# Designed miniproteins, single chains, continued (2), part 13

Each design is a single chain, and the fold is of that chain. pLDDT is the mean over its residues in the fold that is shown.

## One batch from the design tools (miniprotein)

Design m4450
Fold by ESMFold2-Fast:
Structure m4450 (fold): chain A 60 residues (1-60)
Amino acid sequence: SEREEVTREVARKLREIGDKIQELLDMVREGVPIEEIIEKLREMGASEKELEIVRESYKK
């Protein structure tokens, strides 16, 4: 059904987002420089405000 197709598409998108979050967490665990993490987040469509929050959190 159309609803099942939409549900599958949403679930697929959520899995893709989860995989990207896991990649970012692995970068943090490996001690990758904050500037590389910021660049990856920008590629993923993060706003400048969101990038500032990440930068401040990482500094602490």
Scores: mean pLDDT 72

Design m4451
Fold by ESMFold2-Fast:
Structure m4451 (fold): chain A 89 residues (1-89)
Amino acid sequence: MQVALSYSLLLGIPTLLVFLVILLVRRPRAKISLSVLMLLSWVVFNSVVFVLAVKQDAISKELIFLMVIGVVFMLANSVFLLVVFRRYR
């Protein structure tokens, strides 16, 4: 329970920060760099959640939801990066 809560907060805080930075920073290069950093964070998050699920042999529905959420945010960030990159050209 505590671990799942911590990872949910980890997901929530980065998304809020990315949203705030996108609103405050109007420079396309900065948005691209931050989107790449966030994508790397999502990859690390998904890897950690996967290891925890396998290692403890107790795949809770919470862990599955965290994995799905992580993948969805990775895809959303990838699409956003692609759109910003095209716009910047």
Scores: mean pLDDT 62

Design m4452
Fold by ESMFold2-Fast:
Structure m4452 (fold): chain A 74 residues (1-74)
Amino acid sequence: PAPLSPLSLEERARLFAEKFGLDVEELVALVREAHAQGWSVTFEYDAEKKAVVMRRSGVVDGVFVEEEVYIPVK
């Protein structure tokens, strides 16, 4: 990765998947799905739950919607 360039959400998904032994294609697909709907996506690691948390949020029919996906790491 380029050290001074901002990372895309897809690139962040790849880095999280590589670091935690998760399915790279699955995480990238989830990010692409959210972007196709115009939603924002964030990733974080929860050390207590030993899981990667993906949070997706957007507006659907004028209503704010937020969902969280927990992906366990081994």
Scores: mean pLDDT 71

Design m4453
Fold by ESMFold2-Fast:
Structure m4453 (fold): chain A 55 residues (1-55)
Amino acid sequence: SLIQKLIKELEKLLKSDPSSFTPEQRELLTQIASGKLEIDKSNISKVLPYFLGLL
């Protein structure tokens, strides 16, 4: 729930201000938002460092 809310807010930020993100962060968020990359307990630790720079 909390992770999904965070992803949704990041997706919203990406749509409103793409320039705040690196090309790699944009690609990653696009894959997550489109369902091509599912966030779970096993991969959240790999994804989280890319989003910490946005906080």
Scores: mean pLDDT 68

Design m4454
Fold by ESMFold2-Fast:
Structure m4454 (fold): chain A 66 residues (1-66)
Amino acid sequence: EEEEKRKKEEEETKRLREAAEEMAKTKKREVDEETADFWEEMYEKYGDEVFKELYEAAKKLIEKKK
């Protein structure tokens, strides 16, 4: 059960990554601290590499905005 859920979460996370990147082009503020904090918590809770990639991408967007 948890294995199935974790796999779905990983796929959902990948989709969120693409959505976040698209939103970054249109809404730079959307992928700010809220987005980075959200994926950081997900990584701490689940420990998946996908969340780590999203967190890094969000951080880069925040840095670029500054």
Scores: mean pLDDT 65

Design m4455
Fold by ESMFold2-Fast:
Structure m4455 (fold): chain A 63 residues (1-63)
Amino acid sequence: SLADQAVARSEAKIKEKAKKVAGDLTEEEIKKKAEEAKENHLAGRSDRDGSLLLAYVMLKKSE
């Protein structure tokens, strides 16, 4: 469906942006930054790069 294609496109964009932010980070370092982003969100602090890594980790878990 068109909705499924839109979701797939959004997921691909998140993965691509997360790869650029991650750079040389290991899988474990990515998970740590994702948890930090979650804590920052709960504390009302902005963390754009960490939020991208969090989105990537959540997408990977849904696979």
Scores: mean pLDDT 74

Design m4456
Fold by ESMFold2-Fast:
Structure m4456 (fold): chain A 84 residues (1-84)
Amino acid sequence: MKEEAIKYLEEAKEEVRRAAPNSTAALQALDGAIEAVKKGDYDRAIQLLETAKTAIEQVAPDSPEARRAIELLDKAIELLKKMK
């Protein structure tokens, strides 16, 4: 499950780069979330992913890539909640 969550987050980062390549806030939050997952800090990871979702919505609210990124983040959040 941890590996699946990280995979979803890495795929989401690629979609964010396509939707908003200059969105440093979203990319930094995603990098922090991946690191938190690797450390087992799932509460911190979920908080950072919610921050990333908000940042993505503000920069690219209706792009297909942004919607795909948010879908991947929601799947990761669901997995992380099951690991708590």
Scores: mean pLDDT 81

Design m4457
Fold by ESMFold2-Fast:
Structure m4457 (fold): chain A 86 residues (1-86)
Amino acid sequence: SLEESVAEFSMLALISEAYVIAEMLKKHPDLSDAQKAQIRAELDAARARAAALAAQLRALGADPAKVAARMAEFDRLAAEVEALLA
């Protein structure tokens, strides 16, 4: 459905955003504590959105294995961002 496609593209956008943030952090390791706190807040918001999109995709009848794979990729990138902020 169109609604399922929009939710899927929104999930892919979150995955892409997490990837870009991780790559940016690798190039700029000397961020201030305030900048790191802002990125952590944005990561927390992205996690909430990813969980909501996964629930929406499941409700729309998306393949559970596909939804799980998307969430695993997002979680992997989110964990990488957290490690880079440590």
Scores: mean pLDDT 90

Design m4458
Fold by ESMFold2-Fast:
Structure m4458 (fold): chain A 50 residues (1-50)
Amino acid sequence: MQALIDQALQHFELATRAAEAGDWEGAGRHGDLGVELLDASGHPDLGVRR
């Protein structure tokens, strides 16, 4: 459980950094992976969807 949440948060962090660097493809990929991992853990997306 916790490992999936930690991985999801890491991917959201990488998505944000990629977007800031202009890597929109990498940002989208990391964002999607983060949402999938968070969904698999059974937790809400901590406001990412909103």
Scores: mean pLDDT 73

Design m4459
Fold by ESMFold2-Fast:
Order: C-alpha cells, then structure tokens, then sequence
Structure m4459 (fold): chain A 80 residues (1-80)
C-alpha cells in the first residue's frame, strides 16, 4: 500500500492527476483502511474537477481516521 501511495504522491507533484489517482486507488485496493490514500485521492479528484467524488473520498478518510485534521479541513472547504 505505502509503495503505491508514495508513487501517487510523486505523480501528483508532477501534475499527472489521472496517473496519481490510479496509484492512490492501487493503494486503497491493497489496504482499504489506508486513510492517507483516501485523503490524497480526494485532493487529486478535486483538482480534476470531480468535486462530488472528492467529497466522498475525504468523508471516507475521515470515517477511517476521525482525528485526520487535514481531511476534515479540506472537506469543510469543499462542502462550503
């Protein structure tokens, strides 16, 4: 899971949004409870204009880790 997650972060930094999303999904498939992968998938989906899917990804990250302050903060910004 972490290997796919780290590759997703690298691709996201390069602006390769679709490829980054694919790697975050691979991380989630390996570990569906990987809250950080759900959070970063939300960031990528939002940047791609998929706002509703981004909201769902942030909500999933927060459901898995209720103390995930970054997920909570971004969810509040997107839902305003």
Amino acid sequence: AEEYYNKGLELYKQGKLAEAAEYFLKAINADPSYAKAWYNLGLVLYDMGAKDLAIHAFEKALALDPNYEEAKKNLEKVKK
Scores: mean pLDDT 83

Design m4460
Fold by ESMFold2-Fast:
Structure m4460 (fold): chain A 69 residues (1-69)
Amino acid sequence: SVAQLAQDLLAKGKEAYEKGNYEFAVAMYRGALALDPDNAEAHRLLSEAYEKLGKTEEAQKWRDKAEAL
């Protein structure tokens, strides 16, 4: 299902994040959001990954989106 695919992408992103591969984590989290755009967890995780990349403006954008959900 689309929901299962979204969860699988989040899991892959989390694994990448734990290994320090923040760019890949961003790609996986964005993929999950394309399938499940209202997923608050995915918005928060994407914000955290952008913070690790030093992309503070992008991180704040996704944090604000998560808070609006």
Scores: mean pLDDT 86

Design m4461
Fold by ESMFold2-Fast:
Structure m4461 (fold): chain A 85 residues (1-85)
Amino acid sequence: MKEKIEEVKELAKRIVELVEKAAKKLVEAGLLTEEEAKELIEDAKEAAKYIIELAEEGKIEEAKELAERALEMAEGHLKKAEAAL
């Protein structure tokens, strides 16, 4: 159980790192303002917190599914930013 929670925490950290990278590139591409980028990063941090809370409650499957969707969304943001640069 603890090992699976640790895995989810690593995924949550990766989501935030990806969103921070995507947000920076979206600002460089002129697709987001710095304020919108900050909001996107804060939303990602809150989502990461919620995912970790689900895992800590023993809802590992739900936490993992949510983390996978959040990663896909973060990758989509990064791809959109890179396509605009």
Scores: mean pLDDT 82

Design m4462
Fold by ESMFold2-Fast:
Structure m4462 (fold): chain A 83 residues (1-83)
Amino acid sequence: SHLTKGKKLYGEGDWEGAIEHFDKAAEVGDRRTQVEALTLRGVAYERLGDWEGAKESYDRALELDPDNTFARGNREMAEKKLS
């Protein structure tokens, strides 16, 4: 799956490749897969120093799962980095 490929690339330090596969997982996956892909997309953007990309990814995850504490906490951190 795209989620599995994205996780593998993330583990290898290929943040840009991971994001490409997380984008595909977020487009075609079920809701659970979309939430996981969007949260992992956010952490991959953090690794690139792209706090705007990270915040956008977490915002999208929270639209699907408002109670996602991981996405909420990391979104708050990314927002502080942009301030």
Scores: mean pLDDT 88

Design m4463
Fold by ESMFold2-Fast:
Structure m4463 (fold): chain A 73 residues (1-73)
Amino acid sequence: SSKIELAERVLARAEAGLQWARDNRASQAELDRLIAELEAVKAWIEKNMDLSDPRIQKILARLDEIIAEVRAL
């Protein structure tokens, strides 16, 4: 499904964002913007994708982990 491919691409960008924040010692303002972007993306997935799909559930769970890791930086 093209929607699942989009969700996987979104997750890859989220992973890259977390890595960028770690590597660059991102400021609190940069972390706050990244968190807002990740939460908006999560909300978009929840609204537009099949939440009964285990692949989507796994992507959402990993996004929650990434958001928590960014918050811990």
Scores: mean pLDDT 87

Design m4464
Fold by ESMFold2-Fast:
Structure m4464 (fold): chain A 63 residues (1-63)
Amino acid sequence: LKGAVVQALRDTRMLGNDGHVVRAGELLEVLEDLGPHLLKVRSLTTGREGLVRKSDVRVLGFR
């Protein structure tokens, strides 16, 4: 999933940083695929990086 754009399905808290809240509908770029449950992402809205659960996002595609 590295390089994919994903969309938050629900409000969720990023893990592994200040715990910034990603809002439902927000777009995130996948920086690293960390295995079966977690992605390292950067918010395209805020520029914030953190970890999100794969179950909390939908893959939109690659650019």
Scores: mean pLDDT 78

Design m4465
Fold by ESMFold2-Fast:
Structure m4465 (fold): chain A 62 residues (1-62)
Amino acid sequence: APSPTERLLAEAREKAEELARQGRLEEAYHVLSTAADMARAAGLEEGAAELEKLAREVQERL
């Protein structure tokens, strides 16, 4: 089963995806950036890198 932190990060990805679909790219970027910082604080370096990559992709669409 995923840890509470991993579940929180998955929920952040879903929320960011929904925001991006609505064209709310600045909010999507903020959610992903915050989740990446949280992942790094929890020692989830691979998860943080993936979230940072998604944040960059959203930022490129701004």
Scores: mean pLDDT 81

Design m4466
Fold by ESMFold2-Fast:
Structure m4466 (fold): chain A 67 residues (1-67)
Amino acid sequence: EAEENYKKGLELFKERKYEDAIKYFEQAIALDPNYSKAWFYLGQVYALLGKFEEANEYNLKAVELEK
């Protein structure tokens, strides 16, 4: 389920395993493209990896989905 993938991504994010966290957040979005929290944390991970273009895009998507 999208929520389970998101929670696994959060665990990995907390452990600073950013590349692994991305895979689970991407899986959550693949299962539920409206999962705003998964888009938000994808943005956070990409920002921490210095990929600011992707980070901005994902964060904007998360904001759009909170309506």
Scores: mean pLDDT 83

Design m4467
Fold by ESMFold2-Fast:
Structure m4467 (fold): chain A 61 residues (1-61)
Amino acid sequence: ISLETIKEARETGDEELKKKIEEEFEKIIEEQRKSEAPEVVKYTALALLEIGKELTLSLLK
């Protein structure tokens, strides 16, 4: 997911684009949950992704 896509969704108010952004975050989070990375790396990445998702979706309201 790119900053340009987030900026576009915020500026246009495009509900379809907002939904795509949410779906991309969910996809990345799901891939990270399936990762064989060490626990500290995996859970740190998951926490940062969840925070990033919440902040991004908050900005798009």
Scores: mean pLDDT 76

Design m4468
Fold by ESMFold2-Fast:
Structure m4468 (fold): chain A 80 residues (1-80)
Amino acid sequence: MKEIEEEKKKFEELAKKNLALGRQYLSDGDYDKAIEYFKKAGEYAEKAGNKELVRQSTIGYIAAALNKAGAEVEAELAAR
């Protein structure tokens, strides 16, 4: 059981690292990379069993996807 706790901590660190990278790319306007890193953060958060990190990763993913969709709509409207 102690080994499972150590593995969970490693997955929590990976989730936090990928969550930070996702937020960085979202801030930089790189929505495709932001989506990739938030997806990875969510996968690691689920493996860690950390519901808060899963929630944060999901919110980040939704934010990145919505910002990407919004940028595409603005580009289409500007082209019309």
Scores: mean pLDDT 83

Design m4469
Fold by ESMFold2-Fast:
Structure m4469 (fold): chain A 66 residues (1-66)
Amino acid sequence: MSPLGEQVRRLVAEALAGRLPVESEPLDKGTAGAIANALNDRLAPLGLRATVVGEEPDYRVRVEPA
């Protein structure tokens, strides 16, 4: 399993457990964007949103209620 897929699954599991807001570990901007897009595909129908937050070099993906 890719490290990207593992991060997505962890963030989905924590969000579904009601542990909001949830943030990823520090990521580069491109990786954070890819994770946020994957999360929004899975979580937007549930009224949740993933966004890229922070600044270089410490971007993170945050999941919160939309």
Scores: mean pLDDT 77

Design m4470
Fold by ESMFold2-Fast:
Structure m4470 (fold): chain A 61 residues (1-61)
Amino acid sequence: GPEPTEEEGERNAKIVKYTNKLIEAKSDEEVQKIIEEARKDGFSDEEINALKQAAEDLRAM
């Protein structure tokens, strides 16, 4: 397929970063802080819910 654009690459890097932070979070307070950071980076509520689901799925593996 076509190479991802710089913008797509940056977005994918942020998705991985926030998913990993959510997996490593040890408290609900840390999860809320990560969500607020993702929201400031332009993630929508729908995208944040997807990140939370991805982190839960990866944590279960």
Scores: mean pLDDT 76

Design m4472
Fold by ESMFold2-Fast:
Structure m4472 (fold): chain A 74 residues (1-74)
Amino acid sequence: MREKEELERARKEYREKLIEAASYYAVGLGYFAKGVMDKENREEYLKKGEEYLKKGDEIEREAEEELREKLEEL
């Protein structure tokens, strides 16, 4: 059935995007950890952490929008 194949494809694409977002979140959290440990460079590390989290959020948001659009077609 076509609907099942379309759902499986949409879920696969969504998961791939979530893995990409997760990689950005992991790097961002790593920078936050460095900021806690290194007070001299804290502001720079926190700024980098925020930038990576923002990129992850953007990827996740795009993935959610794409999934919603595909599900609405079904």
Scores: mean pLDDT 82

Design m4473
Fold by ESMFold2-Fast:
Structure m4473 (fold): chain A 82 residues (1-82)
Amino acid sequence: LTEEQKKNLKEGLERALKLVEEGKTKAAASGLGAIAGGLEGVSDDPLASEIKEIVEKALKAAEEGDSEKAAELLKEAIKLLE
């Protein structure tokens, strides 16, 4: 991942985390789906692959209304970008 891609990814994940913390899990799920789709284009990058797996798990949790699990997973993904 480029530094610009890492920055954009971190900003997207932080936005999704805020939505989850506000109880807007459906809006967070939409954003996470877009992020997962974008990461498919860089699936040969180990960091992108790891973040994609976490994002897909967070997306499922958000779709199920599990805001606590979604927030935990998103914090984990954001930490990988620090």
Scores: mean pLDDT 81

Design m4474
Fold by ESMFold2-Fast:
Structure m4474 (fold): chain A 60 residues (1-60)
Amino acid sequence: TEELIEFAKNAPNKEVGSAMASLVRAGKISMEEAKELVEKVASGEMSVGEVFKLAFELVF
C-alpha cells in the first residue's frame, strides 16, 4: 500500500515507523493506531522500548 510506504518514510522515528507499518501490513493494527503510536513516541507519552514491546506481543 502506497499510504503505508509513505507513512514509514515520513515517520519522525524511522525505526518505530517501519515497525508500525509492518504491524499494519500484517493486519495486527489499523493505520490510525499506527499513526497514534508514532505520535505518542514523538510526544514522549511512550518510549521506543514500550512500542517495540507492544509490537513483539502483537506479532508473537
Scores: mean pLDDT 74

Design m4475
Fold by ESMFold2-Fast:
Structure m4475 (fold): chain A 68 residues (1-68)
Amino acid sequence: SAALAAVADAAAHLIAAVVAALFGDLPGALAAAAQALAVLAAADTSDPDVAAVLAAALALLADVSAAL
């Protein structure tokens, strides 16, 4: 499904963001989290799985931005 594909793509970007953050690459983590948000913004946000991953991506973006 399109929603599942968007969730999988966003999850890959979120994993990349977490890995970047763990290695101290906060700008890279911010960029990866922003890419996850862009993928999810193009998806059907009425889907509960898309909405849940969007919430997680926004939380990670906020945490990384605060750490910069």
Scores: mean pLDDT 80

Design m4476
Fold by ESMFold2-Fast:
Order: structure tokens, then C-alpha cells, then sequence
Structure m4476 (fold): chain A 61 residues (1-61)
């Protein structure tokens, strides 16, 4: 799914030290209609802790 692809891209970017790339992937998921809480939950369910950590920072403003 689009959400899964975005979360996997964010996880890879964050692990590589690319905070901007991680933010872009998460922003794309958000633009596609997923809330920050939904993104965090999906990342955690997949075991992608780096993406989940990045998404928590993204959701609060």
C-alpha cells in the first residue's frame, strides 16, 4: 500500500541519517489521508521503530 511504502522509505531514510527524506516520506503519507497517529501505529505494527520515532516528531507540530 502507499502507506507501507512511505513508512519503509521513512525508516530507511531515518536510519541513513536523512531526516529530510524521512520527513518527505511521512508528509506524503499524511497528504494521502493518514493521520500522524495512524502512521505511528502502522510503523510500530511493522516493527519499523525508526519510522515510528520520526512520525511521533512529525505529528505534534
Amino acid sequence: SMLDEAIERADRAYRAGDAGGAAEALAQAHKSGWSGEEIVRAARERGLEAAARAARGFTGG
Scores: mean pLDDT 77

Design m4477
Fold by ESMFold2-Fast:
Structure m4477 (fold): chain A 59 residues (1-59)
Amino acid sequence: MEYARLRGLAALVAEAESGVRAGDLLPVVKHVDENHVEVRLPDGSLAVVPKSEVELIRR
């Protein structure tokens, strides 16, 4: 399964909006395009984030 760890400003925004903490692993739902992924937040909502603002981890 693929996960995204939010970095930099995207991590701060997600914490404010959805209770995500910096360093949390979020499930990747899909790759939207070459530069963006859709992740599932802890509140159950979906967010599209730039790949430059995430570390992608496959397990």
Scores: mean pLDDT 72

Design m4478
Fold by ESMFold2-Fast:
Structure m4478 (fold): chain A 68 residues (1-68)
Amino acid sequence: MLTPEEIIEGVKKAIEDNKDTFTPEQYEELKKRLDEIEKEVKANPDMTPEEVNRKIREALLEVRKKYL
């Protein structure tokens, strides 16, 4: 059984392993967003692992696509 917190840790490790595929600004923004999602998980125990994964994927796509 995977906890939402364990999912977040796994994603953080994957991002670290692939940090060279991000700009420094994108990497910092992703870490900030993951920290925010982790806080949301702690504040909302009703959040499912599927919702956590969706929020993480959305943050990843948004940061990578960030067009000013």
Scores: mean pLDDT 76

Design m4479
Fold by ESMFold2-Fast:
Structure m4479 (fold): chain A 70 residues (1-70)
Amino acid sequence: SEAEELLERAGRLAREGRLEEARELLLEAARLAAEEYAEEEGLSPEEAERLRREAEARARALAEALERLA
């Protein structure tokens, strides 16, 4: 999936020390994964938007946690 490809790129950028770019791709991957899931499950527009926001928030929290560990 496109979301998986973005996650792979984010991992590569992180290994190169390009942490800001890696985190941007992580957020894009989270949004795209939520959109793909919403389409597959036939979610309503309201449910799809909520899922997108939740995925983005979780990705931001993960990125912040990883920054604290680095």
Scores: mean pLDDT 80

Design m4480
Fold by ESMFold2-Fast:
Structure m4480 (fold): chain A 100 residues (1-100)
Amino acid sequence: SVREKIEEAVKAFRDGDYEKAREILKSIDPEEVRALFPELTREQRYVALAALVLHGASDEEIDRLLREAGVPEEMIPSIRKALKALLPDVALLVEAVYRA
């Protein structure tokens, strides 16, 4: 399932296996990601956004989904840049710092 692929990609990013993570993200259907997005954990949402970016999501869509996920406006450009670079681990670190 798409949820299982997202969970596998989260694990790959945590393990530092960026090549495996990218291959998983390439195999994910972006429409199924959009449908599942509200049900995802915060960590899974960043990986899901990375998948959408890889499949050509617009900056406007990414910014909207980040706002819906509760990301502060001032952090959105930095997180979008990290996602476009396929560095969702960096986006997760930024989110963790914001919570501290």
Scores: mean pLDDT 79

Design m4481
Fold by ESMFold2-Fast:
Structure m4481 (fold): chain A 61 residues (1-61)
Amino acid sequence: MVGDVYEVVEDVTLVSDPLLTLKKGDLVEVLREFSDGMWLVRSLKTGRVGLIGRDFLRPAA
């Protein structure tokens, strides 16, 4: 859900400018959900934003 915090389930490089690599266990805030299964997220560690497939994310406990 938009505004919720999700955990990255595996290392992934996001489509962003410049490119952003997230590590397994990193936390991201969901900024926008797209109908194709891509989510715009912000890294809580770096503050950078990028597009990630939702399959790489799980809800933070």
Scores: mean pLDDT 75

Design m4482
Fold by ESMFold2-Fast:
Structure m4482 (fold): chain A 68 residues (1-68)
Amino acid sequence: MKAEKEKLEKYKKLVKEELKKWNLELSEEEIEEIAKIALELEKEYPGEMTEKEILATAIQEVLEKKEK
């Protein structure tokens, strides 16, 4: 649905901005995975996590998967 796509695009933009602050380069596929994890965290912890905490957690999860 449109609302879910709009939230995903919002989180993709926020992830890209956060990665620039951390001087990290990730693929578009990794950015999309981070955004999807962020959306799931928002659904699981509604009102319990800040946007920054959601982004940091999602980024860390993807980085841990990258360290094979």
Scores: mean pLDDT 76

Design m4483
Fold by ESMFold2-Fast:
Structure m4483 (fold): chain A 82 residues (1-82)
Amino acid sequence: ADDALLDEIIAIRGYSEEKAAEVRARHQALRPQLETERAAIESKYQKELEKNKDDPEKQKEIRFEYDVELGLLEIRYAVDIL
């Protein structure tokens, strides 16, 4: 998923093999932190969804907040990698 997207970005941007290797190395170095933060976000929102399982409107709000927080995490790491 994230690796496939990174490979696609590298291809689209026409990075040299050297530059592509640098970007991949940074991604691998940051991956454990990214996965840990993503898991924490997922755990938090999964518990909130369980608490509000009988409230569809509240679940929509929680899912929107989840998508925003996850998106911000991905943007932050993309900036750090690229």
Scores: mean pLDDT 78

Design m4484
Fold by ESMFold2-Fast:
Structure m4484 (fold): chain A 61 residues (1-61)
Amino acid sequence: GPLSPEEFIYKKIKEYLEKGLDFNTAVIKATNELIKEFPDMSLEEISLAVRKAIEKIKADL
């Protein structure tokens, strides 16, 4: 099925990091794609999904 917002943002941040983008730029670009993919999400829901993805990425380092 389609990815959840949390799975989507996690995957996109990792893709940008693998392309050699710095962490802050990867998060910004991935967040912009999350907003486009899930236009019905509130800013609070987007912020929560991004924070959870960042925590997971930091735990995997």
Scores: mean pLDDT 87

Design m4485
Fold by ESMFold2-Fast:
Structure m4485 (fold): chain A 91 residues (1-91)
Amino acid sequence: GAPAGSAVQTVTVNGVTVYVWVEREGDTATVTVSLEEAPPAPLKVYVDGELVAESTGTSVVATIPAAAGDHTVTVTIGDASATVTVHAPAA
């Protein structure tokens, strides 16, 4: 997993370049998933195995557990998927 800090992670899912990062404002943490191009199939985002967002657009923002630490984010587009570890910083 990535160390603490504002690291943007880049993965490729079904030929689409996907950027994933976490931002924290007080007790609220959000994961943002941004795509370089429109996905050929619906985008689904899972955090710690739970479906948190679905979109047909090029960006998704979802609230994640506000607890500091590592969270697993899985992005699926059609039948392709990629998993990254993101770090929620302490408030």
Scores: mean pLDDT 75

Design m4486
Fold by ESMFold2-Fast:
Structure m4486 (fold): chain A 77 residues (1-77)
Amino acid sequence: SNGDMLAATIAKTLVDKGDLAGLRELAEQGIRIREEPGKITVELPASLSEAAIEAAREGARKTSEITGVEVEVRVVP
């Protein structure tokens, strides 16, 4: 699914940067990916590190460019 591609792209971004702590943080705190026809929404806890949030934004941008699907990133308390 496009949501699975997004999650994999975020994880790969962190691995490529050697940021295993950020990868663990995403797994422990969780990100919520909601997939709708033509749109993916990613909700990130505000407690995530800047590196994890940046990886999510980069993954969202890349996924949108490749698939043509809208990706919305939200940071939530």
Scores: mean pLDDT 78

Design m4487
Fold by ESMFold2-Fast:
Structure m4487 (fold): chain A 96 residues (1-96)
Amino acid sequence: EKVEKLKKAIEEAIAAASEAGNRTTSLDDQINLAVILIGLAVLLLSVDKITPESAKEALRIVDNAKKLAEQISDPELRARVLEALDNVKKAIEELL
């Protein structure tokens, strides 16, 4: 159940970042969103094998993604991506 919640949160964050990438006209924002998507894809591939040790690394990936998301120029897209990443972070913390 906790793993399923984390998987759903990651999928929702991927959807939010993908939508932001499709809507932005900023190349810098597109690059930042691409890096965020790569990090989320790595988490999704690893979700069924998360241990307390790998959960710490997963939190680092999300924190790095949040730093990139804070640089998104459009405030609506920025807020949406940050909210989705916060949901991923909370779901990972539930595994600790």
Scores: mean pLDDT 85

